# Ledger of designs, part 39: designed miniproteins, single chains, continued (3)

Each design is a single chain, and the fold is of that chain. pLDDT is the mean over its residues in the fold that is shown.

## One batch from the design tools (miniprotein)

Design m9339
Fold by ESMFold2-Fast:
Structure m9339 (fold): chain A 61 residues (1-61)
Amino acid sequence: SEKEELEKAAKDISKQTGLPFEEVLRWAQEAVKMGFSVQQAILYAQLKALRETGVAPKVEL
């Protein structure tokens, strides 16, 4: 489901970057609210995590 895909991606990003899971999940959820697809929301969260930490997280899309 959409929710499960966002939660999996947020957990992977959190684990790789050290950012809090809830913060990363919120970023992805906000992107979905803005009209982005699940895949676009995951990419948005990955780019935000990279900008915050300098680490490019790997996520299966």
Scores: mean pLDDT 85

Design m9340
Fold by ESMFold2-Fast:
Parts: C-alpha cells; sequence; structure tokens
Structure m9340 (fold): chain A 80 residues (1-80)
C-alpha cells in the first residue's frame, strides 16, 4: 500500500512519462497508456495485479520510446 505522498509522486512520474511518450508515439498509443495508467491508479492498493499492470505499461513505454528518450524515461522512473 502506497502512502499519500508516494501516490502523488507516482502521478507526477506517470504524467512526465506520458509527456515523453507523446513526443515519440502516435496519439492512439498515448491514449491507450493514459487509460491504463488511470485504471491502475484507481486500483492501487486494492489488487496485487495492479503492480503487475504498472510493470507491463512501463515495458510498453520502453518499446515505444526511441533509445535516446528511453534513457531519460528510465532515469525519471529510477529517481522516484
Amino acid sequence: MLSEKEKEEAKEQFKKLLELVRQVADPETVKEFEEQLKKLLEAEGKDEEAGKKIQEILEEIRRTVPEEKLREVLEKIKAA
């Protein structure tokens, strides 16, 4: 279970990741990531599967983002 501060920080990180993805991905792909992140944030703490879905989305971001932007995305995730 995440604290209130950790939840707020996760929202900020996901917002930054979506901004990076928007620069390199099609609008349809960005919309799909937004929907998945919204559902995960709402399910956080109620379902262990939510953690697995977060990892799945991060993996898809890795596949979508070019290598130079990928490093930036990974650094932001790591810094959290």
Scores: mean pLDDT 60

Design m9341
Fold by ESMFold2-Fast:
Structure m9341 (fold): chain A 70 residues (1-70)
Amino acid sequence: AELPAEFVEAFKEFDKDGDGVLDSSEISPEVLERLDLDGDGTVRADQLAQWLRLAGLPLTREAVLAFLRS
């Protein structure tokens, strides 16, 4: 399913490579470990969207920033 433009733009602010994943150089190690269900050291945009939905947060820029910069 296609993600909202606001969410995609917020994710791209952290995703400097534009490959749809975040690593420890782009977000804090503590946040990465929390979101990384696969244990491969990366978080995909779809995984982050699922985490926000499970937490009861909207797919907004503010929610993405709060979640990744905690």
Scores: mean pLDDT 74

Design m9342
Fold by ESMFold2-Fast:
Order: C-alpha cells, then sequence, then structure tokens
Structure m9342 (fold): chain A 67 residues (1-67)
C-alpha cells in the first residue's frame, strides 16, 4: 500500500468507528463487535477507495448474520 492509501484507510476507519461502537452496544455481543471491527479493517485495506456507506452496510450485514 502507498502512504496515501494507508492514510485513506485510517480516515475510513475513523468515519466508521462510531457505527462499530453503536452496533456493539446494541447487539450486546462481543463477537458481533469484533466481527464488525475486523470487517471494517479488512474492507478498507482491500479497497481504500471504498465508501463509508459501503463499509457501514457490510458491518450491519455481518452483525445480523452473527445474531
Amino acid sequence: MTPEQLKKVGELFEAVKPEILRLGKESGSVSATFAAMATAIDLALANPDISVEEIKEAIRKVVEEIK
């Protein structure tokens, strides 16, 4: 990854962090929280051009599949 892509990944993670924490509190599941966090990091690293909305949507789907 280029330094510019890594900075973009950091910005994406900061933007989705509140949603991860919200889903963790609402689900009441530690596993769901970790899965949401892992999904956000994995998606941002795989495609730094991904939108915040796409990451949030993927996180919600993962949490729903666990619960």
Scores: mean pLDDT 77

Design m9343
Fold by ESMFold2-Fast:
Structure m9343 (fold): chain A 89 residues (1-89)
Amino acid sequence: MELLKKAEEILEKIKKTTDPVERRRLASEFYELVLEAIYTTTDPEEIAKLRELFDEVDKYLLEKDPRFTPEMAEQARKWLDKVIEEKKK
């Protein structure tokens, strides 16, 4: 899936950037791409991989972005689970 590959590329860019403004821009692009990918794919394996990438981004943001809190990470995870459940119907 092309969107999955783009999500992986954005994660790698997030890991390489030292600019907090660019990191937030990339994180926003990542979340939009994940939303599009979830609505596009019907493959459970692709959904599982998207969840893994989402967890990696949230973990990195928790470690590196002072504006990203554990509460925000929990809310983002709940949002992702909600989107995946809504996609099934």
Scores: mean pLDDT 77

Design m9344
Fold by ESMFold2-Fast:
Structure m9344 (fold): chain A 94 residues (1-94)
Amino acid sequence: SKLFSEGIAALKNGDFDQGVKLLTEAAEKGDENASEVLSAIEDAQLGAVSLAVSRLVSLGFDEDFATSLVSQASNSSFSSAGLIIKTAVDKALS
């Protein structure tokens, strides 16, 4: 979707908050790829860094991008992001 593409572009530019917001909107609209990326971000925030990188690479993302995104998620000072991501994924899967 357009929201997914814009979200990924924001993440590649280092705009983590904007990227997560756009991916959350895409996931709420039923974008499965957005939901999978958000799940990888959640795994990274919970400390499953290597698993998150492997999932992103399996989705077709470059290892450099996957590592950068996981680093951004793990270093995010916003502890509520994980709960927002989980809620968005749960809604998309419902």
Scores: mean pLDDT 73

Design m9345
Fold by ESMFold2-Fast:
Structure m9345 (fold): chain A 59 residues (1-59)
Amino acid sequence: SKEDAKEEIRQKFEEFHKETGDPYLASVKAMLWAREKYGDLLSSEEIGRITLEKRKEIE
């Protein structure tokens, strides 16, 4: 579902942030990953919004 996809994107952001130590790089990596996996389910705008909100929480 879209809700499951959004939650997985948030989790991937956290994984990439832990891996890189960089919220910006984590957001880029999560966005690219999400577009690859969920591009047909979620718009680029929706994916960008999710990663931006997660970045704001950490920055």
Scores: mean pLDDT 81

Design m9346
Fold by ESMFold2-Fast:
Structure m9346 (fold): chain A 80 residues (1-80)
Amino acid sequence: SEFERIKALLAAHEAAREVLKDDPELAGQVTLEVGRIIDESESWDETLEKLREAREKYRQTDPKRAEAIDAVIEVLEKLR
């Protein structure tokens, strides 16, 4: 539902912002990427798998973005 999507995006934004306290632009970019993954995924499990793939992709090239995505994954796993 749209409400569940909004709730997930708000939780993702809070998690990203906490990791990226002085980089609101990057926190916004992470939130936007999470939103796109949610919208393109057929299931919650697929969303989490794609987020884990994004985390691994960024781990070597942009470790702060990878850390923010990791925090998002942790928060979304708790929402189930």
Scores: mean pLDDT 85

Design m9347
Fold by ESMFold2-Fast:
Structure m9347 (fold): chain A 91 residues (1-91)
Amino acid sequence: SKLEELKEELIRLMKELGEEATGQRIVDTADKLLKEGIDEKLIEEYLKSLVELLRLVLTTDPDKLTPEMQEVLEKLKEAEEKIKEQLKKLK
């Protein structure tokens, strides 16, 4: 599924940064949130934004990175807030 593809891509990109264990912890946390009833689409949006951020870090010149990172960080923050609001409603 699309969610499984995003999990695999996240771990792959985190491994390229030498942080494979951190990538696995993020995936495990996403699975826990899904079990707690968080909308799969919100988790998918969050993981997609993380993957986009990691790709920018790995492929963009440092001097050109700032504006692209700001856009992705804003999307990531929006997805995080939606997840937090849904989690509050489930508790």
Scores: mean pLDDT 77

Design m9348
Fold by ESMFold2-Fast:
Structure m9348 (fold): chain A 67 residues (1-67)
Amino acid sequence: MSDEEIRELILEYAKKHLDEIKPAPGEDPVEVFIEGAYGYLRSRGIEVDPEKLRELATEVYEEVSKE
């Protein structure tokens, strides 16, 4: 699977679930998002390098948070 395809899936996750992300006191919201994106992709049987996933999920979170 290409980086573009992984990024699009993370973006779909953000569009559907960003409003449901509620970090606990002291948690970084971007870290909570990365964990959620990782779980979302894994539940769909998609294997992603953890460092690549972190990079792509961070980029998506920054984009959707600025809108």
Scores: mean pLDDT 76

Design m9349
Fold by ESMFold2-Fast:
Structure m9349 (fold): chain A 92 residues (1-92)
Amino acid sequence: ADEKLAEAIKLLGELEAKKILGEELPEEEIEKIAKEAFDLFNSLPAELLAKLRQIFRSGDEEAFEELLKTELPKAYEAYKEAVKKLEELLKK
């Protein structure tokens, strides 16, 4: 579960980084990456998916980070690295 969510976060973070850098990605390639990330996300255990959906519906970013930090350490590291990379790109 943790590894699949970490991979989904990395894929979405890489896609966002390419957009910030102004790289022209074909719509088909964007859809492929997004589908791969969503397929990984949807393959998570039902209980974890229920928790994540509740958090996403509430927009509670603190609850999301706390869930990752306490239950999903690999996904948490992937999330922090993605955020750091995106922040560095946005400063340029």
Scores: mean pLDDT 74

Design m9350
Fold by ESMFold2-Fast:
Structure m9350 (fold): chain A 85 residues (1-85)
Amino acid sequence: RAALTAAARALAEARRAELEEAEELLERARETGDRELEIRALERLLEVQRELLAAARAAGDAEGVAVATAAIAEIEARLAEAKAA
């Protein structure tokens, strides 16, 4: 049980590191006006948030489901804007 708890925490930390890395790429895209980098960063954020949503649903984590769902909607809206000419 302790090992499973430690593994779950490590996985959550890894997911947060992935989000942070994608957010850094998004910030670089804004600084440089690089639309392709912005799209790539948003796609990565979307991937990680969908994984977090699936994990939250599997765990019965209502707060996690709500947070991930809201984040996905925001990222999808931004991605649509970035892809629009």
Scores: mean pLDDT 78

Design m9351
Fold by ESMFold2-Fast:
Structure m9351 (fold): chain A 76 residues (1-76)
Amino acid sequence: MSVAGAMSTEDGVADILVIAPENEVEVYVNGKFAGIAKPGFHTIRVEAKPGEKLEVTLKNLETGEVFVHEVTAPET
């Protein structure tokens, strides 16, 4: 599991790219549930401002493993 990064789409919103290799992954941002990613490439939309640091937590639904990543919402 990995997070490829965050992309700001509008004021107060950012898209986060999630790569889930084999199992469904729950995505949390700053401790709030943001969505579920299936295996492969997925974009999860969350509340964030350009330049904001986001703590992204990925929880594997089958194994219960948890991974934490810090990403910065782009200002571009």
Scores: mean pLDDT 71

Design m9352
Fold by ESMFold2-Fast:
Structure m9352 (fold): chain A 80 residues (1-80)
Amino acid sequence: MRLSDETQLALENFLRATRAGDIEAAREHLRQLVQTSEDPLAALDLAASGVRVLERAGHVSRETAQQALDVIEQLKQEVE
């Protein structure tokens, strides 16, 4: 999947907010990701993969990772 600069920035902002534990900011960046992406489901899967990488690297707690993944699942329900 080719990400536009706007979609890539939204993904980077989502992962940064997730690292900071700011789940509401993460949610807003995911909405921007969905709105700017030509393939919202693939973009959300990429976001979920990024969250799992952050958890495995120890950059976020399991609890923060789960909160971010829950937001991703909510947005998947909205775009299906």
Scores: mean pLDDT 83

Design m9353
Fold by ESMFold2-Fast:
Structure m9353 (fold): chain A 66 residues (1-66)
Amino acid sequence: NDAARSGRAGAEAGRAGNAAAASVGSWEMKQTGGDEEAGRRGAEAGQAGNAEEASRWSLEMAKLGE
């Protein structure tokens, strides 16, 4: 049960941190124009993984909310 609490908090922190990191990375890539492909792959992987984890926890919490 402690794992469920920590997992939910971690998922929310991960979402916020991932979004912020992707935003900063995108801005830097725009300025330098050097590693566009590496930046795109990292951002896409982060978004996809983050969305799947967030979706899973959101669904579980919604079902248990009753």
Scores: mean pLDDT 54

Design m9354
Fold by ESMFold2-Fast:
Structure m9354 (fold): chain A 81 residues (1-81)
Amino acid sequence: SAARAARAALLGALLAEMGRIVESARSQLTDEQIKEAEEFMRRVFLEAANRMAGQSIAAARAVADEAVARVREYVEELVRR
């Protein structure tokens, strides 16, 4: 369905954006912090994917936006350590 395809596209965009956030901070993080950030990103992505399943496109977009904000905040916290 069009809604299923749109949610799949949102998941792909979410994964790419979260990856960009971690990559942009790579030079400011230790190898252990990069691993921690990647593990957090994976967990947030899986949680978001589950929450987006069966949702309207607007609700799925809101979940994706919240997931991006969570990863950004976490990476910023790691950089501040």
Scores: mean pLDDT 87

Design m9355
Fold by ESMFold2-Fast:
Structure m9355 (fold): chain A 109 residues (1-109)
Amino acid sequence: DEVSALARAGLDELGALGDQMVATIAEGSKDPELVEQVRILVGQAMSYVAQALASDPAGAAEYLAKAEELLKQAVEIASKVPSAYPQVAALAAQAAATARATLAAVHAL
């Protein structure tokens, strides 16, 4: 249906942004543990966005807040890699905006 199509498109876009965040940090850092920490946090954030999209509006707000906190933690780890930090911060902000827009669009239907 249209709700499922919007949710899927939003999650696909978020997945691409998450992959770009991980690629950016991996390009800037040879520390595999640091790269893996960013990958785990980004993956958990995307999982919470998926839960938000499957929830009622009140529950969705709580899951979205958890996803945004995990993205913030990923950006904080990325701050240890000065060459990657500005791009990862920008991608995380874009991911948060995409998650909010997708959630608003899905709940408006």
Scores: mean pLDDT 86

Design m9356
Fold by ESMFold2-Fast:
Structure m9356 (fold): chain A 84 residues (1-84)
Amino acid sequence: SPAELILRVAERDGVSPEAIKAFKAGIEGNYEEAKKIIDDLVAQGRGADARATANLAAYGFKLQGKEEEASELQKIADALPPPP
């Protein structure tokens, strides 16, 4: 599946464990878990990582056809600081 291919590429390319976990939460439709991971990164001062994680989670929800949850996570990502 597209989700399995993306997950394998992300794991191979050394994407953060938090981003991988949030993507898995997205493909499982688990909004609360994805949001918790993002909020934990923000609480740690890792705003740019939180943005990247929220973007990947939103993509996971889009692959599941969960457009509303994907849109909410994209709004969260857009409110967080971009990478330098």
Scores: mean pLDDT 81

Design m9357
Fold by ESMFold2-Fast:
Structure m9357 (fold): chain A 66 residues (1-66)
Amino acid sequence: SLQQQIQDAVDTSLEMARRGVDSMTPDDDRTWTFAMSNYSLASPETQKKMDELVELLVRQQLERAA
């Protein structure tokens, strides 16, 4: 289902973010973009994971900027 595909994409993107955004491949970028583009179609549980993903990415960007 589309909802399962969104959840799988979010889980993959969270793992990528934990590895570090600078190691991101084109496949990782497409997966992350797909997940974020479907935020409004995701379940509340998946949206919570997406919020966590955004927080992790923002934190990494701030650490790089400092």
Scores: mean pLDDT 74

Design m9358
Fold by ESMFold2-Fast:
Structure m9358 (fold): chain A 84 residues (1-84)
Amino acid sequence: EFYERFKRNYELFPEALPFYRRSTIEGLERNIEAEKKLLEIVKNDDSLTPEQKEEIMKRIQEVIDFYNRLLEEKRAEEAARAAA
């Protein structure tokens, strides 16, 4: 089932945090764009109930917010190194 598969995939996300901390700025930007595209796909998926759409979209947004926080941290680190 699409919903169960999607939910399971994102449940493991916090455990991969050390991996994501090693990501490049470009890698994080690509991940954010991929998640935004997935958000639009889910929004337009007529096979999903309104409740399933809301839950999946909320989870995708949480992932986008997480990547944006890491991206801000990485950009700040890069700016600090460039200024030194």
Scores: mean pLDDT 71

Design m9359
Fold by ESMFold2-Fast:
Structure m9359 (fold): chain A 119 residues (1-119)
Amino acid sequence: MKEIPPEVVARTLAKIALAAGVTDLDEFIHGTVVIDGREYHHFVGLHLLLHELGLDPGRDSVEDIARRIGEALGLSEEEIEALKKFLELMLKERLMGEEVLEALGVSRALLSRAIRELS
């Protein structure tokens, strides 16, 4: 399996955070959001984008979700591959918050810098 550079993962997540308007790092990683009466934890900007795009992880594949978000945000092919890996860890492996970032080699400092550079 080809390793995705942590910088590409951080840039991809920063674009999601900015698009969803969730730029506080602790809120983005550990926050909670209620959408249509259902509570979602961790990476709240992702859940907001899924709802806005009419995507459902119980119905839609990781491939379809990553492609649709990629189209909406103008992600590169490398960023779409990073998003697929992130979604696989979160939705299939059920890793939460910091566990997903650690598995992808993304430090809080790297993600914080990516958000600042894209703002």
Scores: mean pLDDT 81

Design m9360
Fold by ESMFold2-Fast:
Structure m9360 (fold): chain A 85 residues (1-85)
Amino acid sequence: VQARLDELEERFRRAFEKGDLEEVYEVLERAHGIPKETLRKMANGEISAEELKEMMEKRGGEVTLEQAKVAIEDAQEIKKEIEKI
């Protein structure tokens, strides 16, 4: 488990460094289990914190509204940083 997380972290770093937003979404999907399409909607501001919480709960995950809000803000920040490259 830990070794695979380290590999995903390295893939994330390389994708971020290359400005490859699609690869960043792929790595985040593998690391966090959030579908790539949902990650795109989060980054584009197309999903609310309430909607994300509901989606995660339907998948057997437990997430607070505050955690969902932070995750959406993080996704938007990652997109902005990559678009500057």
Scores: mean pLDDT 75

Design m9361
Fold by ESMFold2-Fast:
Structure m9361 (fold): chain A 82 residues (1-82)
Amino acid sequence: SLLEELKELLEKLGMKIVKVTEEGRLEVSFFDPDSNKEVKLIYEGPSLEEVLKDAIEEAKRILEALEKMGAGLGTRRPTTVP
């Protein structure tokens, strides 16, 4: 299922599905530590399948970038050691 694939990717990114409709609307939320607030991402399209495919592609791209950094959610490395 496309929805299940998206859900797994979003879970790895610390995001959650807030709303999904068969009419092609998907709402996802995550906590932004920089602004200290919850942020919503809204995907809309002519069908749920198209919206899910677009969201999956975006989530995969973000996850791959985080994996390349070895960071998960964005790790900081110290510039100096004691």
Scores: mean pLDDT 72

Design m9362
Fold by ESMFold2-Fast:
Structure m9362 (fold): chain A 87 residues (1-87)
Amino acid sequence: DLAARLAAFRAGVAVAVRELERRRGPEAAEYARRAAALQIAAGLGEAVDEAEARELERRLREAGLTPEDLDAALEAARPAALAAYAA
């Protein structure tokens, strides 16, 4: 079930975003959440605004987050997403 798998993945992303908010503050968490949403849309083959993606990249860098920080947060959330999927 693709919908259930996407819901579990989004739940895992939400856990990672909450952890970022706790450590880096709400603005950094907001940009990370938006970047994760664009990654999900791109993974689904949906058209993504390239200008919006570039603007979010700039804002993440200004907040002191790198693409590697976002990838690390998503990877940290993967076990929670898989557990939510299995439940």
Scores: mean pLDDT 61

Design m9363
Fold by ESMFold2-Fast:
Structure m9363 (fold): chain A 54 residues (1-54)
Amino acid sequence: LPAPDLSSVPKSSLFTARSILEIGTDTGRRWGAVTPAQEARDRQAVAMLDAAVA
């Protein structure tokens, strides 16, 4: 499936969203509530945001 086009979003907002995703993933991991599948989805979302910023 094609990645979403986020290039129209301000880069500052993209960086904020990326940081929120990383913090959320880390918190879930600390509490043992995150599955490998969920971690993979979160990493994919961060990669998409990074690509949109570049």
Scores: mean pLDDT 64

Design m9364
Fold by ESMFold2-Fast:
Structure m9364 (fold): chain A 74 residues (1-74)
Amino acid sequence: SAADLKAAILAEVPSAVIEGSGKEVHLFIEGRTPLPNALRKDAMHVTVRNVEELVKAGQIAASHGYSVIVPPGL
């Protein structure tokens, strides 16, 4: 469930900011990605501080069966 995914991400990446809910998990890096232009209505948005946290969050989301969308240029 979305709640289970959020709990799993926060257990490994407690600083993550998680907004929305949906079938896709869109990953963002604070200060590095165009957050306002990348936000989508029917998606879970996960903002992390660096590439290490992004990789962890993405692996967790994928392991829970979610589609993972990463920022362009990484």
Scores: mean pLDDT 77

Design m9365
Fold by ESMFold2-Fast:
Structure m9365 (fold): chain A 64 residues (1-64)
Amino acid sequence: SAVEEARKKLAESGKEEYSVEELKEILEEAGIPRSEVSRALREAGITGEVLSRHQAGAVLGLLS
């Protein structure tokens, strides 16, 4: 699934933090539309321009 591909890409990146733009690019490459990522960020209460690896995992949970 697109969510499984996104999880793989995030794990392979080895990053502890992501910018919102980086996360959107990684998830879009996996097949998740940028608009869905924006919605999931809003639902997760993630504000600002940077999020942790843990927060990125929470966003993927909302997209499943």
Scores: mean pLDDT 82

Design m9366
Fold by ESMFold2-Fast:
Structure m9366 (fold): chain A 85 residues (1-85)
Amino acid sequence: MLKTIKSISYKKVDEKTVEITIEGDGEAAKELAERIVETAESRGLKASYKEVSENKVEVTIEGDGKKAEELAKLIVELAKDALSL
């Protein structure tokens, strides 16, 4: 359930790379990360995720830095609204 997510944030790592950090229930965080990866790939960006801990997942989006950052910002804003964060 998305409501088990505690926080979601993004940061610009370099001119072509953005990371989204999802914290909360591991299964819910992983499901959200998988949806983010699919969305980024459908837009021609390279994306992957990794489990950092039982309660933390990081999604890396690579490609056009402006497109990656705008997508990450949109995803974080939509997720915060949906999760009342």
Scores: mean pLDDT 79

Design m9367
Fold by ESMFold2-Fast:
Structure m9367 (fold): chain A 83 residues (1-83)
Amino acid sequence: DLEEVLEEAKRILEENREDKRKALLEILKLLSEYAKRLVEEEGIDAAIKALEELRRRAEEEGLGEVAIAASAVISMLRMEKWV
């Protein structure tokens, strides 16, 4: 459900326009929860691929904070081999 996660991230950005740190932390939480769900349902490789696709979509739409958060979560999945 990449489209719904992307729309939720956009909502978080709009609600937190005056507090970029809060926006980034809430988006990190959103993407971490999404990644955890994907790992449980489809496995770690599928989760990494979905987050890479979400990061690409965020970059295409100019959503810098979403792209940064996605990169952080991808890095953590790769480093920790989260299962």
Scores: mean pLDDT 83

Design m9368
Fold by ESMFold2-Fast:
Structure m9368 (fold): chain A 63 residues (1-63)
Amino acid sequence: MKARVLVTDISLEEAKELAEMLKKEYPDKPVIVIEAPSREEALRLARELEEKLENTIVIVVVQ
């Protein structure tokens, strides 16, 4: 399956906590956190990562 990507405005610390929670719920899926300088860049990264990664959960944090 393609990667599942979440774009969010929460803090980086909150995103890391969410990632740890998701790792416990989905232990066989990699969970990664990425920072983006804008919402537009976050959406671009989300699209690229959805095409490149499989069975991965990605949290993109808008700074």
Scores: mean pLDDT 79

Design m9369
Fold by ESMFold2-Fast:
Structure m9369 (fold): chain A 85 residues (1-85)
Amino acid sequence: SKEQQIRELREQLKQAEENRDYQKAIELLKQLAKLRPDKKDFYDTQIKAQEAALQGDFATARQLVQQYVADQIRAIGDAIDAQLA
Protein backbone atom coordinates (compact mmCIF):
# COMPACT_ATOMS: atom_id res chain seq x y z
CA SER A 1 0.00 0.00 0.00
CA LYS A 2 1.00 3.67 -0.24
CA GLU A 3 1.12 3.82 3.57
CA GLN A 4 3.48 0.80 3.70
CA GLN A 5 5.75 2.36 1.03
CA ILE A 6 5.92 5.60 3.08
CA ARG A 7 6.81 3.65 6.27
CA GLU A 8 9.54 1.68 4.45
CA LEU A 9 11.00 4.87 2.89
CA ARG A 10 10.97 6.62 6.31
CA GLU A 11 12.86 3.71 7.88
CA GLN A 12 15.43 3.78 5.04
CA LEU A 13 15.73 7.58 5.42
CA LYS A 14 16.41 7.20 9.15
CA GLN A 15 19.21 4.71 8.40
CA ALA A 16 20.69 6.96 5.66
CA GLU A 17 20.68 9.96 8.05
CA GLU A 18 22.28 7.90 10.86
CA ASN A 19 24.99 6.79 8.37
CA ARG A 20 25.41 10.40 7.11
CA ASP A 21 24.64 9.12 3.60
CA TYR A 22 23.41 12.48 2.32
CA GLN A 23 23.08 11.33 -1.30
CA LYS A 24 20.85 8.38 -0.30
CA ALA A 25 18.83 10.66 2.02
CA ILE A 26 18.21 13.06 -0.92
CA GLU A 27 16.99 10.17 -3.13
CA LEU A 28 14.64 8.89 -0.40
CA LEU A 29 13.29 12.39 0.34
CA LYS A 30 12.50 12.88 -3.37
CA GLN A 31 10.53 9.59 -3.34
CA LEU A 32 8.67 10.67 -0.18
CA ALA A 33 7.85 14.07 -1.75
CA LYS A 34 6.31 12.26 -4.76
CA LEU A 35 4.16 10.07 -2.46
CA ARG A 36 3.26 12.99 -0.13
CA PRO A 37 2.68 16.13 -2.25
CA ASP A 38 0.82 17.58 0.78
CA LYS A 39 4.22 17.69 2.55
CA LYS A 40 6.13 19.08 -0.48
CA ASP A 41 7.50 22.18 1.32
CA PHE A 42 8.81 20.04 4.20
CA TYR A 43 10.56 17.55 1.89
CA ASP A 44 11.90 20.30 -0.41
CA THR A 45 13.49 22.02 2.62
CA GLN A 46 14.96 18.71 3.86
CA ILE A 47 16.37 18.01 0.36
CA LYS A 48 18.04 21.46 0.26
CA ALA A 49 19.46 20.88 3.76
CA GLN A 50 20.83 17.44 2.77
CA GLU A 51 22.30 18.93 -0.45
CA ALA A 52 24.09 21.59 1.65
CA ALA A 53 25.38 18.84 3.99
CA LEU A 54 26.56 16.82 0.96
CA GLN A 55 28.71 19.85 -0.02
CA GLY A 56 30.01 20.08 3.59
CA ASP A 57 28.00 23.25 4.29
CA PHE A 58 26.48 22.21 7.62
CA ALA A 59 25.87 25.84 8.67
CA THR A 60 23.53 26.38 5.68
CA ALA A 61 21.89 22.97 6.28
CA ARG A 62 21.12 23.96 9.89
CA GLN A 63 19.88 27.44 8.85
CA LEU A 64 17.49 26.00 6.24
CA VAL A 65 15.91 23.62 8.80
CA GLN A 66 15.68 26.35 11.48
CA GLN A 67 14.08 28.82 9.02
CA TYR A 68 11.52 26.21 7.92
CA VAL A 69 10.57 25.48 11.55
CA ALA A 70 10.24 29.24 12.27
CA ASP A 71 8.06 29.72 9.14
CA GLN A 72 5.82 26.78 10.16
CA ILE A 73 5.35 28.16 13.70
CA ARG A 74 4.40 31.55 12.18
CA ALA A 75 1.95 29.91 9.74
CA ILE A 76 0.28 28.00 12.62
CA GLY A 77 -0.02 31.26 14.59
CA ASP A 78 -1.53 33.06 11.58
CA ALA A 79 -4.05 30.23 11.08
CA ILE A 80 -5.10 30.39 14.76
CA ASP A 81 -5.45 34.21 14.56
CA ALA A 82 -7.61 33.89 11.41
CA GLN A 83 -9.87 31.35 13.16
CA LEU A 84 -10.24 33.63 16.23
CA ALA A 85 -10.93 36.79 14.17
Scores: mean pLDDT 82

Design m9370
Fold by ESMFold2-Fast:
Structure m9370 (fold): chain A 63 residues (1-63)
Amino acid sequence: SMDTIKAAALKELEELLEEAKKISEEAARQLGVIYDQAKQAKTAEELSALGKEAKKILEEAKK
């Protein structure tokens, strides 16, 4: 169901946000915005796109 998909996506984004907080204040801020957008997301496609963007931001912050 969408509720299950959304719950899983939000949990993954929360874990990425906690990682970002340890590395970069700017990355954490950007991931916080993505997390808020994911809370409002109504489709699996939108959630997938937000997850990919969050992972990209975190990986770039690790460099």
Scores: mean pLDDT 85

Design m9371
Fold by ESMFold2-Fast:
Structure m9371 (fold): chain A 78 residues (1-78)
Amino acid sequence: MNPAVILREKLVELLGDLLREFAKRLNIPLEDFEFFIYTGILLSEEERERLLEEAKKVLDDETYEIFVKGIEETLELQ
């Protein structure tokens, strides 16, 4: 299974209210975009930092590392 799909499902369950807040601001449904494009590119830097901070509180270290790496790879950060 695609790690982005599993990560998306976990974050929707654990941080659904925060993700709905972002979707309302963007006027774009979360499901209309690939998860790392949505969280890495469509969110502002401040929104992405807030999402990562909240995710760190609810995700295990391994899953959080996968999330951070996925965003970094999507942003082409080296």
Scores: mean pLDDT 73

Design m9372
Fold by ESMFold2-Fast:
Structure m9372 (fold): chain A 106 residues (1-106)
Amino acid sequence: SDEAILAAMKKALETEKKAIEEMMDELNVPQELKDKILEIYDQIIANINDPEKLKKLADEFVELFKELIKYMDEKKVPVEKMIRAQMLLMAASGEILVAIRATERL
């Protein structure tokens, strides 16, 4: 059901939020950037059933992750950690797209 799909996307985003928070803590990411990234995850999760708001939040999410990847590159973070951040971005983007499509069917 579309309701079950939305619940699954929400759970996946909550898991990914925890993973990115742990990675940002290990890398000593500036608190301002960390707070913005965690806040955008919370806003996406809270608005999982609002396709118009999700579209706007998805764009903001991509821009924040570009800032995170730029920070990691400037700090010469190991490539495997940069790949991990990119994978989390791709996963969340896919989950947001699935949520938008499921909600538009309701």
Scores: mean pLDDT 83

Design m9373
Fold by ESMFold2-Fast:
Structure m9373 (fold): chain A 75 residues (1-75)
Amino acid sequence: SNRTQSDQYTQQALDYLSNKDYQQARRYAQQALSLDPQNVDGWQILSSSYRRLGDDDLSNQYQQRANQILNQQKS
């Protein structure tokens, strides 16, 4: 399913983030979100990647989006 494939891209993005490959982490997180825009982990990884690249504004925007989706899922 698109959700399962999104989760797989999210895991790859997290692995790249852990290896400090921020460009690849960003790329794979974006692929995950293209398949499932409700994937909170994808938004969180994208936020972290932009923070590490020095783009605090985009990092904050993506953190807010992740929090919004997470709150909607828990409500």
Scores: mean pLDDT 87

